# Ledger of designs, part 38: designed miniproteins, single chains, continued (2)

Each design is a single chain, and the fold is of that chain. pLDDT is the mean over its residues in the fold that is shown.

## One batch from the design tools (miniprotein)

Design m5381
Fold by ESMFold2-Fast:
Structure m5381 (fold): chain A 65 residues (1-65)
Amino acid sequence: SVAREVARQILLSAAVAAGVEVREEEIDGKKVIHLVARTEEQRREAENVKESLESLGYEVRVEEL
């Protein structure tokens, strides 16, 4: 869906604007989005973005460094 892809891009842009690093990986033909947080504020933003992306059917993992 074009609407779903646009929503994904907006959410990932918000994460990047907050300083969250975005990585995409393919595991067994399935796309996984990794959100890398280095601060507590970035972690909270990454968790919010994760919940929104998962509601759209994406698989998301938050990584803390």
Scores: mean pLDDT 84

Design m5382
Fold by ESMFold2-Fast:
Structure m5382 (fold): chain A 92 residues (1-92)
Amino acid sequence: MMDKKAIEAILKSYLAQLGLDFETVTEEDIDKALEKIEKEIEERRKEIEEKLKRGELSQQEADRRLLALEITLELEKALFEEIKRLLREKKK
């Protein structure tokens, strides 16, 4: 089983990189941070599609990059849900 203290320390570090304090952060702050990440991923997706249209990328390379963005988004969503879960446990 994962050490809860180790997970909390990692999440504090991650939130600090986003400009958020784990002690004062709200679920709304977490949701806004995720929305920003989703917008950045959507912009990268559009850049890949434009490069593919211009013939600057092969279909195989474009598909690979798009898959990497999908994996990144799903991992970020899972991480943010875990952060919200730990915030709820801490306030209990």
Scores: mean pLDDT 78

Design m5383
Fold by ESMFold2-Fast:
Structure m5383 (fold): chain A 62 residues (1-62)
Amino acid sequence: MYDLSDPLDALIAAREAIEKGDTEENLKKALEAAEKHVKESTGLELGESGIESIKEAMKEAS
């Protein structure tokens, strides 16, 4: 659905998975794609720490 080649689309996909109560697998894939793109381009201000915070919040919310 989203182009996980785009770091913003990957983060949007993760957010929407959270809103829908989607599976862990879908969320993990979106977050992993976003992490790769952040490291490659450094374009996203959220960076690795932002993505890790989202992961931790999701684990604790379970």
Scores: mean pLDDT 59

Design m5384
Fold by ESMFold2-Fast:
Structure m5384 (fold): chain A 94 residues (1-94)
Amino acid sequence: EEWRKYMAKGLEYLSRGDYEKALEYFQKALEILKKENAKPSVLARALYNLGIVYEKLGKYDEAIKYFEEALKLMAGTPDEPEIKKRLEEVKEKK
């Protein structure tokens, strides 16, 4: 599926520090995932990655928004504590 390709590209650009390209690809992946009514865990991963990109761009309000959306979808999962910690760290920067 196209969304997997876009997620991979987003991660590639994020690792290279090309945050604008990472944002573009993660947004494309998120749009497809929403249209396909993807599982909460997959949707949350795209949202979390967007939060990371916005944080790297210094856009803390957007980062908080995406981390909060990811946290809601991952409530009660093993990933919840990590997302909560990152969300609080970003709130301190704002």
Scores: mean pLDDT 85

Design m5385
Fold by ESMFold2-Fast:
Structure m5385 (fold): chain A 55 residues (1-55)
Amino acid sequence: SREDLIAENRRAAEEIERYLRENPDLPELMRLVLELMLGGTRTLVEIMERRLAEE
């Protein structure tokens, strides 16, 4: 369901955020890539939630 997909993507974002928090000494490039992925995943969740709410 859409709700399951939203939940899975939210969990993925939470895992990336946790990894970044627990690994402050990551190589700069790795941190930048993960921050980009986190931002993209959060944006996707927001779009999906907004579309579901408009239904």
Scores: mean pLDDT 83

Design m5386
Fold by ESMFold2-Fast:
Structure m5386 (fold): chain A 96 residues (1-96)
Amino acid sequence: NADVLRGIGDIYLGIGNLLESKGDFEGAAESYTKAAELYEQAGDHRNAGIAYLKAGDAYEKAGNVEKARESYQKAATHFRKAGDVELAEEAEKKAK
C-alpha cells in the first residue's frame, strides 16, 4: 500500500530532522535516505527527491562528499520524474 509506505517515509523524514537538530548529520542522512527509498517504493518522486536532497545536505555537513554527491544525483533524477525542473537543476548544481 503506497499510503503506508509514504507514512513510514514521513516518520523517517521526522527522525532525520530531529537528528539534524542535534548535530547528528550522519544519522540524519541515513534516516533521510530511508525516507527517500520508501517514497521511491510508493512512486512518490517529489517526496523522494526532497528526502534525497536533505540526505545530500546532511552528508555534506558530515563531510561525506561521495554520499552527498550520490544523494544529490538521486534527488535530481526524482525531481525530473516529478516534473520539478527548478528543484532538479538545484540538485544537479549541488552534485557538481
Scores: mean pLDDT 91

Design m5387
Fold by ESMFold2-Fast:
Structure m5387 (fold): chain A 68 residues (1-68)
Amino acid sequence: GIADVTKLLIKGSEEGVKKATVITSDGTVVEVDLQNAASVAGGVLAAMGSGGTSATVKIGDKEYKFDL
């Protein structure tokens, strides 16, 4: 769910990762600056508002898939 996407982005921010990409199943793509709280919030809002049923979060060298 969106809570898991939010948790992952916060974890990446805390671990010093600089960038993540959120890709929703409807084709919405958002690059997130993990060191900018407004950018993190924007990534979460894009996932919530996309109309997609799932999201893929790319952070560092890893991909994570979530149902929305």
Scores: mean pLDDT 77

Design m5388
Fold by ESMFold2-Fast:
Structure m5388 (fold): chain A 115 residues (1-115)
Amino acid sequence: SNELKEEIKKVLEEMRAVLRELLAFVDSIPTVPDAVKEALRAALQEVDRVLADPNPTIEELKRVLDAIDALIDGLSAALVHVPPEHQPELRALIQRLASLAGKLSDLLVKIEKEK
């Protein structure tokens, strides 16, 4: 539906904002592994791809979720490489990203049930 399509775009726009905050954060911390930056760029590219599509497919949305899940795992593993004073900010960004992934997953279930 047009309503679900609008909700999906809003969640993806919020994801883009969080991913950009994460990119600025990890770019400021030289001890964060390059693999995390690669995963972040991959997730941002999938979000940008879907946002550019006027009719996003279920497959495109699943690719976003897969990229975000991989990124969350990578960011969580990278916490030990982040200075203790910056770990709370990274944890908050991971939590925001996980919340948005949950919202997108719920919307994907709804779109799959549409006729």
Scores: mean pLDDT 86

Design m5389
Fold by ESMFold2-Fast:
Structure m5389 (fold): chain A 56 residues (1-56)
Amino acid sequence: MSAEQRAALLARAKALFAADPTDQAAVRALHEEISRVTDPETADRLLLEAYLEVTD
């Protein structure tokens, strides 16, 4: 995954968490999508990073 692709996915994850952090179906769908582009470990880290940046 390129730095540009990572930044785009991070922005998308942040937008998702800002809209509704409790939408587990949307979070799982995004995790699966990121995992297909990279890997599940990177997807976990990216989603956690986005969540922490959006929440307290």
Scores: mean pLDDT 80

Design m5390
Fold by ESMFold2-Fast:
Structure m5390 (fold): chain A 67 residues (1-67)
Amino acid sequence: GPLREALRELGDALSKEDFEKAKEAIEKLKEINPKAGEAAAKLLEAYKAKDEEAVQEAAEELLAAAN
């Protein structure tokens, strides 16, 4: 479904450090599930900051919001 597709796009973009595509995936997530989109935005910021603890926290928030 659209939520799973947006999550796959986000994961692919982050693995390639394609932050513009990551932003596009986050916007799609916000339209489908605002909480998931907000958690995904935090995840992107944590990745850019190289903050491993913040990455883990945001990933847990995203997983919880997506379920």
Scores: mean pLDDT 84

Design m5391
Fold by ESMFold2-Fast:
Structure m5391 (fold): chain A 114 residues (1-114)
Amino acid sequence: AAEAARVRALLEKFRDESLTPEEQIALGDKYEAELRKLIADNPNPTKEQAIEIAELYLSALAPVPPDKVKSMPEEEKKQALRELLRRFGIEVEESDTIENLAEKLYQALRDFLA
């Protein structure tokens, strides 16, 4: 219950209020389908592929175009990934690079979606 409320608050913070609720749902579904395919097609992702998967997950989680996520400052992207990983019960280090965080998220998503 409390975790669901915190996830909802995170989603709201990233949502593009210019889109209707129906458009937000449709966009989220589209990005989730693309995410599932990208994970399935890349069982051993490169660092770049892991980052792309992480960015697409953020796009699906709060239905935001991938281009907008890619344009986010790296430090903000890293902070979002750390928060998500902690919510999955995954340990993160302050010294983790965006590549380390993306790889940790990939493992969590693969296990969750399998």
Scores: mean pLDDT 73

Design m5392
Fold by ESMFold2-Fast:
Structure m5392 (fold): chain A 61 residues (1-61)
Amino acid sequence: SMEEILKKINELGRQAREALEQGDVEKALELLREMAKFAEENGLHLLADLIRQEIAELERE
């Protein structure tokens, strides 16, 4: 269901934010890539693109 899909996406996003707060950029990037892939596989293409933009921004640091 869409509710279950969004719940999983929100949980991955929460984990990525926690990793960033702990200074673990590598772990945050791993989680964001999983989040983008999961969004893409479930037809949330705009959300996947936005997450990929966030990944690119973090990789520039």
Scores: mean pLDDT 88

Design m5393
Fold by ESMFold2-Fast:
Structure m5393 (fold): chain A 95 residues (1-95)
Amino acid sequence: ARALAAEDLRAAAEALEYVAENIEKMDPISAAFTLLAAAVSAWLAEPHADPELARRAVELAKEAAKAALEGKFEKAKELAREAAELLRELAREAA
């Protein structure tokens, strides 16, 4: 379970890094979906990692999704990068 959580968190971090790099070329709904999927991965990781880091990652991913839907691409990009870094930290702890 811990090894699977770490793999899912790394995949989520890579997806958020992709969104941060390509958000201006993406459909806003697709970008928001990717960000919300990462929030779910962080939420599922809470029992296997630091609960405060997991909750922070969920909050950042949700805020990034909201910013993307509002067309605030620079804000969404910044929040996505911050969420990706927290997801990588959670992956290190979950492993």
Scores: mean pLDDT 79

Design m5394
Fold by ESMFold2-Fast:
Formats: sequence, C-alpha cells, structure tokens
Structure m5394 (fold): chain A 69 residues (1-69)
Amino acid sequence: STDEEARRLLEAARELVEKAKQAIKNGDKSTAARYIAAASILYAGMLLLGREDVAEEVKKLVDEAIKAF
C-alpha cells in the first residue's frame, strides 16, 4: 500500500538525516551534504505523490540536519 511505502521512505529519511548529523560532528561536510541531498529527494518525492503530511515530517528532519551544518 502507498501508506506502507510512505512509512518506509520516512524511515529512510530519518536514517539519512542521522547519518548526516554524524558526518557533520565528524567534520565530514561532503558526506553530510550527500545525505542531506538524498533526504531532500525523498521530500520532493513525497510531494509528487501527494503525501504532504509525510513530506512535512521529512522537511523537519532535513531542516534539523541543515541547522547542524
């Protein structure tokens, strides 16, 4: 179901953001930028699928990573 797919993508976004935050703490800004970009692609994908509620959750995660940058 699309709900299960959206949930899996949200979990993937959370994992990417956590990896980005870890890379930032380690001074690896290049790796952090790649993880942030990947999570941002998931955000755009959720908007294209009409899942604005899930997209908003992904956006909050991405914003957290960007603030840590």
Scores: mean pLDDT 84

Design m5395
Fold by ESMFold2-Fast:
Structure m5395 (fold): chain A 92 residues (1-92)
Amino acid sequence: VEKAREGGRKALEGGLIAVKEAETLEGIQKGIAGALGGIGAIFAASLGFARAAGLAALGGGLAAIEAGEIAGSEEAKRLGEEGKRLGREAIE
């Protein structure tokens, strides 16, 4: 559960950075998706829904990676990759 919560926090941070850096609607939408996935992961983890939290962190992390690529933000990509990794580890 702790890995899912941390992954969600990373996805949220990466998504928000991508929204701030993005100059296109696509980048903003993907950044928002990453942030929402992160929020969902933190919420699910707080309720003890470990698998749901891990899946949300994984999805949010993937969206943050895409948003970071579109926005040209290495920080957003790095945070998204951490969220993806932690979410994947939490699913098991």
Scores: mean pLDDT 86

Design m5396
Fold by ESMFold2-Fast:
Structure m5396 (fold): chain A 66 residues (1-66)
Amino acid sequence: SETEELLRKAIEYARRGDYEEATRLALRAAQLSTDLNVRQLAVQAARYALEDKDLEKAIELLEEAL
């Protein structure tokens, strides 16, 4: 699905250290998802990436959302 593709891309950018793009893609995945759990995990991952620069935690949450 488009949501899964965005989550996988967010993980890829997070692994590269691109917290801004990872955040953008994670939020886009959240907006497209109708699953509340996926939405919450993606939003939380975006917060860890953008606010804390904790990309390892962001990746964990994005992988849980997949």
Scores: mean pLDDT 87

Design m5397
Fold by ESMFold2-Fast:
Structure m5397 (fold): chain A 60 residues (1-60)
Amino acid sequence: SELVERAKKINLPDSFIKAIENIIKALEAYEKVGKTDSPLFKSYKKALERLKKEIEELEK
């Protein structure tokens, strides 16, 4: 994942990197079972977008 590689470049802790990977895996699992209308799926998507913006700010 591009986001995981970017997090590694700015030296974020392994626990934070694993959290990003877990969110991505959760999203992929929901898509496989067709549960994209789930509130949890939408929550995970928003969390991933927020993490991406936070990484972009830290890269500045």
Scores: mean pLDDT 81

Design m5398
Fold by ESMFold2-Fast:
Formats: C-alpha cells, sequence, structure tokens
Structure m5398 (fold): chain A 60 residues (1-60)
C-alpha cells in the first residue's frame, strides 16, 4: 500500500496501478481498489476506474 501511494503521489500512475494490483493479489481491500480506481482515472481509463470503484464498494 505505501509503495503504491508513494508512486501515485509522485504522479507515476502506471507504476502505482501495477504495485496496487500486485498487493491486491495478496490481500484484496477496499483501499487498494480505490487506489486502483484513482490511478486508472488519472490515466484516462474511465471504464476501468469505475470497475475498481465498484469493487471497493462491495468490500465495504
Amino acid sequence: MEEAIKAFAEGKYEEAAKIAEEENKKNPSADIYRLLGLAYLELGKEEEAEEYFEKALELE
């Protein structure tokens, strides 16, 4: 989580998404799905972002 947040804060959205996806495979959480949604939104991938936000809501 920390690594993905750091990459996102640095504007490295592709890297943030990759790190978050790796963390999500080990331990899925609403926080990870929200970060994935935000990263994909910044990358202009609105449909993928919406899917990740929906997954985050399902875990809450």
Scores: mean pLDDT 82

Design m5399
Fold by ESMFold2-Fast:
Structure m5399 (fold): chain A 63 residues (1-63)
Amino acid sequence: SDAEKSAAASVAAAKAGDAAASGTGGYELMRLSNDEKAGREASQAAARGDAAGAAKYGVRGAK
């Protein structure tokens, strides 16, 4: 359901924000710029409670 999808996106956004805020994660020198932008945007969106925004940025950088 939409509610379940929204809840899942909220959890994903919180995890992304936590990882970005803690500075924990693998960074590659060549990809640092893109990774940091995605992390910042995800962290900011999660901090606002914007699950959709954080998920959008996460999908963008999804591997």
Scores: mean pLDDT 54

Design m5400
Fold by ESMFold2-Fast:
Structure m5400 (fold): chain A 55 residues (1-55)
Amino acid sequence: SELEKLAMEVAKRAMDAGLTFEQVAELVRETVRLYEEGASLEEIKARMDARIAAA
């Protein structure tokens, strides 16, 4: 699914950025939550990229 692909991309980017397992898990949970709330894939990507940069 598109959600699965996005969640895996977010997890990979967070891991590549050196985030902890707890931080990666939190970002994946937030990705799923935003998708379930009806956010676009573009909006979710932008928010996750900002959170990874701030971590």
Scores: mean pLDDT 84

Design m5401
Fold by ESMFold2-Fast:
Structure m5401 (fold): chain A 83 residues (1-83)
Amino acid sequence: MEARFTLLGAEYKEDEGIKVRVAADAGTSPQEAVEAAKRYLAEVAGIPIDEMELEVKVTRLGDRLLAEVIAKNPKAKVRPLPE
């Protein structure tokens, strides 16, 4: 099952790790938004998602959701996506 998600940004910060933000369409569950953000994070980190220590935050923006996922202890330093 695929819901429409928009990658808003991916960044690496020395003190925070790798952070990914995803916006989800109206009617998407918080779980689906988080799973999309985790998938993007796994691609950016090049590490299986089960190997990462993750912090998750979901914010409601009207009828849409913003999901933020941070990998605090990535095993490898990778370049975040350029957006």
Scores: mean pLDDT 67

Design m5404
Fold by ESMFold2-Fast:
Structure m5404 (fold): chain A 71 residues (1-71)
Amino acid sequence: AAAVEESLLTLYREGWDAETIANATKAIALAHGLDVATAQEIGDWTKEMLEAGRDPEEVAREVAARIAAAL
């Protein structure tokens, strides 16, 4: 969980765009054993939330929770 959150926050702090962060989120979800459809859904949600101006720390925590819940 903490590793997922920190990876996403690092990309955000480095100034990567929402699409790149969403693609990284999908890759992390796949690496944790989630199916392609679920990983894509989490990635798409991440992009939408970041583009909507949601707090990146809240987004990162919710992503980690979604990955954990899908396992």
Scores: mean pLDDT 84

Design m5405
Fold by ESMFold2-Fast:
Structure m5405 (fold): chain A 73 residues (1-73)
Amino acid sequence: MEQELLDRIEEIALAKTKDPEVAEAIRRLVEAARAGDVEALERIAAEIAASEHAEEVHKVLGEAQREVAAELA
């Protein structure tokens, strides 16, 4: 149930940030992942990595993925 996992990761990650630019970056990454658009996902990830928001996006997505994994265990 890939769609439900992506929805939950997005929900948790968005709850962990108050920065609207970080929130928008997370939404764009999750949207590309839902579409299975690997080229868009790679492009968006590279743009984030080059931005001032890279550290926070990486942190909140990592935390969200860990929490989703714990919910499934």
Scores: mean pLDDT 80

Design m5406
Fold by ESMFold2-Fast:
Structure m5406 (fold): chain A 67 residues (1-67)
Amino acid sequence: SRRVEEARRLLTPEQLELAREIARTLLESTLPQILEMLKERQKANPTEKLAKVIAETEAAIKEVEAE
């Protein structure tokens, strides 16, 4: 978003690197938990939209795990 791009310009290189590490740590810890919740909802009431969100979340986890 435009706000994220603007925030990147306002941070020092050191602050930006720290922000990236914090964001990565949060994604690595929270995405698996979100995926489990989404899979449980899909089991209870299957929808095509939820299946797509699950696939996108699994892809995001693989991207974070890769680099």
Scores: mean pLDDT 72

Design m5407
Fold by ESMFold2-Fast:
Structure m5407 (fold): chain A 79 residues (1-79)
Amino acid sequence: SKAEALRAAADEVVAALNKGEDPETVAQRFRELVAPVVGEEAAQRMADAILTLYQAGATPEQLANAVRVLARHEAEKLA
């Protein structure tokens, strides 16, 4: 399902953030993973939200939480 795909995308990029991968690279990967589910425009907005938080000094834990919240919000819209 689309909700399962969004959860899987969030789990993958949260694992990457927890491993200390570069947040800009992780945001791009998140966009690539969610674009087939939510469309390119929504995927870009989700990635931009993560990058905005990163530029504001968000910790990896805060970025991981934002990824999960964004994915959940989009999954609920598709119900």
Scores: mean pLDDT 87

Design m5408
Fold by ESMFold2-Fast:
Structure m5408 (fold): chain A 55 residues (1-55)
Amino acid sequence: HMTMAERIATLEAMTPEQRAALVDALKAVVDEGHREGLSPEEIGARIEAVVRAFA
């Protein structure tokens, strides 16, 4: 489990360009999750995986 503090620290360490890339990646994950009919919990797990990849 990535904590909220770890997520915030990761975002604050990023440049604006890196944050834009993360936002685009998160949008893709959410769109794919909705297309597949995933639960909010499953979409949240995929979001955590993407944020960890950028950390």
Scores: mean pLDDT 75

Design m5409
Fold by ESMFold2-Fast:
Structure m5409 (fold): chain A 74 residues (1-74)
Amino acid sequence: SAAAQALAFIAKGNAALKAGNYDEAIANFTKAAALAASDPVLQANAYANLALAYAALGKPNLAAAFYAKALDLA
């Protein structure tokens, strides 16, 4: 299912975040967000994780934008 694929990409993104591979994390969370388009809880989770990855990269304006997207879906 799309939800199962989204969860798999979130797991890959989290592993990349933990390893400091922020570009890989962003790529995986972006795929998860797209797959979760019809699931607001999963899409909010993907956007929150994108915000964390952008914050870790030192991109606070992008982090704030994705936090706002996550909150709008909550």
Scores: mean pLDDT 89

Design m5410
Fold by ESMFold2-Fast:
Structure m5410 (fold): chain A 77 residues (1-77)
Amino acid sequence: DELRAQLSSPDPAVRLAALQEIIERGVEVADVPAIVAALSDPDPAVVLAATEAVQKAITEGSPEVRAAVLAALRAFS
């Protein structure tokens, strides 16, 4: 997925745009590791967008997406 690749971009504007597109299309299980990594991004706008993606995944995501997000958050220290 191009959006997942863009989450690894060196440009924070590209990472932010990718997170916003993921939020709009719905979070997929395969997006979860990159979204959780974005919670530690050096750009505060990217961190805010990643927080919104996590919130949407928990409230609107499938049971598989929700489980993946919760597991990734527990493993993240």
Scores: mean pLDDT 81

Design m5411
Fold by ESMFold2-Fast:
Structure m5411 (fold): chain A 107 residues (1-107)
Amino acid sequence: MKSEEEKIAELEEKIKKDPNDAKAWLELGQQYLSLEEYDKAIEAYKKAIELSEGKLKAEALTNLGQAYFYQEKYEEAIKAYKEALKLDPNNELAKENLKAAEEKLKE
């Protein structure tokens, strides 16, 4: 029964108490992405990337690429997906999304 706005407020309070919580920044970005607030999603994902390593960073990079893709920033999306795949080479979502973004650049 929590709306997306209520969940964002809860995540913002969590981040206010612990601004280095990479998972909270990732979840905040995911909520903004679902609301199609792509610029806010990108800012939150960049914070999650800065504060994380390994698979969590790969997930944040994959989500960053998706936000860029929805803004039709395909070169930025490709870069983010390639960086995600360096950290998690078996991420099928990042592989599929990379192919889709590369196809968008082919006329």
Scores: mean pLDDT 88

Design m5412
Fold by ESMFold2-Fast:
Structure m5412 (fold): chain A 61 residues (1-61)
Amino acid sequence: MEERKRLEELGKKVREELKKKAKEAGVDIRAPALRSHGEPLSEEALERAKEGLEAEIEREV
């Protein structure tokens, strides 16, 4: 349904934003295991993945 499609779009935006932050900080980051197939994605799970990755970037700085 539309909510899943929305979560997939959100995931793309999150990845792009994190890539920008990592590039500006000059660090290598590990992408979270984000699966867009065969699993329900929740907005909360996506938010946690983003926060985890951002924390990893901060730690690498």
Scores: mean pLDDT 57

Design m5413
Fold by ESMFold2-Fast:
Structure m5413 (fold): chain A 54 residues (1-54)
Amino acid sequence: SLEEEAERLLRAAMNAGVPLEKARDAVIQYLKDKGYPLEEAEEAVRRAVERLRA
C-alpha cells in the first residue's frame, strides 16, 4: 500500500541520518514525482509517521 511504501521510505531516510521533518517532506515530494496526488501522498506519509511514533 502507499502507506507501507511511505513508512519504508521514511525509515530508510531516517536510517541515513535525515531528520523526520526533512524525511517527511522528501517522501511527499518523491510520491508526487511518481504521479500520486498531493493529498494522497500527504495522507500516506501522515499515517506512516503516526505508525512510526507508536
Scores: mean pLDDT 84

Design m5414
Fold by ESMFold2-Fast:
Structure m5414 (fold): chain A 67 residues (1-67)
Amino acid sequence: VKEKVEKLLEELKKLPKENAGERSNKLLEAHKLAVELGLVKEELKPMSFEELLKEAEKIYELVKKAE
């Protein structure tokens, strides 16, 4: 599971900024996997996309720390 999260985050880094839609999709997948690993608690509250992007950066730090 950790390997999948890291792979998604690496693919996200390789995507150009103009592929915001694909980046957002990979961030959501990484978030769900991070919740599965217990690194992040899923709250499922309505959240703006801007807030989701900030959460993704937090997930990246947590995943790297756990690796």
Scores: mean pLDDT 62

Design m5415
Fold by ESMFold2-Fast:
Structure m5415 (fold): chain A 63 residues (1-63)
Amino acid sequence: GSSSSVKFLPKLAQEILDKLVESGVVPKENLGKIEDAVSSAIYNAKSGLESVEEAIAKMLKEI
């Protein structure tokens, strides 16, 4: 069988996306665009550059 590993944590990404939508920061229609940016923010946070929430907030201001 074919299997592949994901580069980002889908559970964490889903939780963050849900939090953003619930907070009204991101409208549902823009989720696709935000998903890529959230994945980058998670990667940077996991690397110890910044907290996930701060990285996302900064990213959303640039979008």
Scores: mean pLDDT 63

Design m5416
Fold by ESMFold2-Fast:
Structure m5416 (fold): chain A 65 residues (1-65)
Amino acid sequence: SHAAIRAKLQELARKMLAGDREGAVETILELIADPAVPRSLVESAVLNFTTVFKDPELGEKVLAA
């Protein structure tokens, strides 16, 4: 649902602010696995993740999963 997607985005933001890299990756993978989530939103989340954690290579691996 739309509310569930918003909750996942809030969870992702919280984990990124806390420096929880592993938890952030898990949340991004959940967003990738949800067919209701637009691809552009997943790509934006990955871009934000790679900017925060300074790891563009991990971003590419996560998007490939």
Scores: mean pLDDT 77

Design m5417
Fold by ESMFold2-Fast:
Structure m5417 (fold): chain A 108 residues (1-108)
Amino acid sequence: MTTVTQSPSSLTVPEGGTATLTGVATGDNITALNWYQQRPGQEPQLLSINGVPVAGVPARFRASRQGGTLTLTISPVRPEDSAVYYIEAISKEGSVRGAGTTLTVVPA
């Protein structure tokens, strides 16, 4: 059984600060671990595949993967980064999505 856990569940960061989001996926035959950003009223947007940012993602988003551990760092954060960030683990048995981290960016 594939499991994805994310921490923290919520995070509040002042504009211009740094947000660090982490997750751990456990399970056999995991073929991909992806970060997604979901803003209100929008479809989830793919940010990274296996810790490598996809084309068009701003350089202030940094992603990494070490085994089952994923880290997403946003620096500097901007108001438009307020969103739910979640991990999807893809395996031959299907996909599992973490519960997500809700990022709230507040005025500095």
Scores: mean pLDDT 84

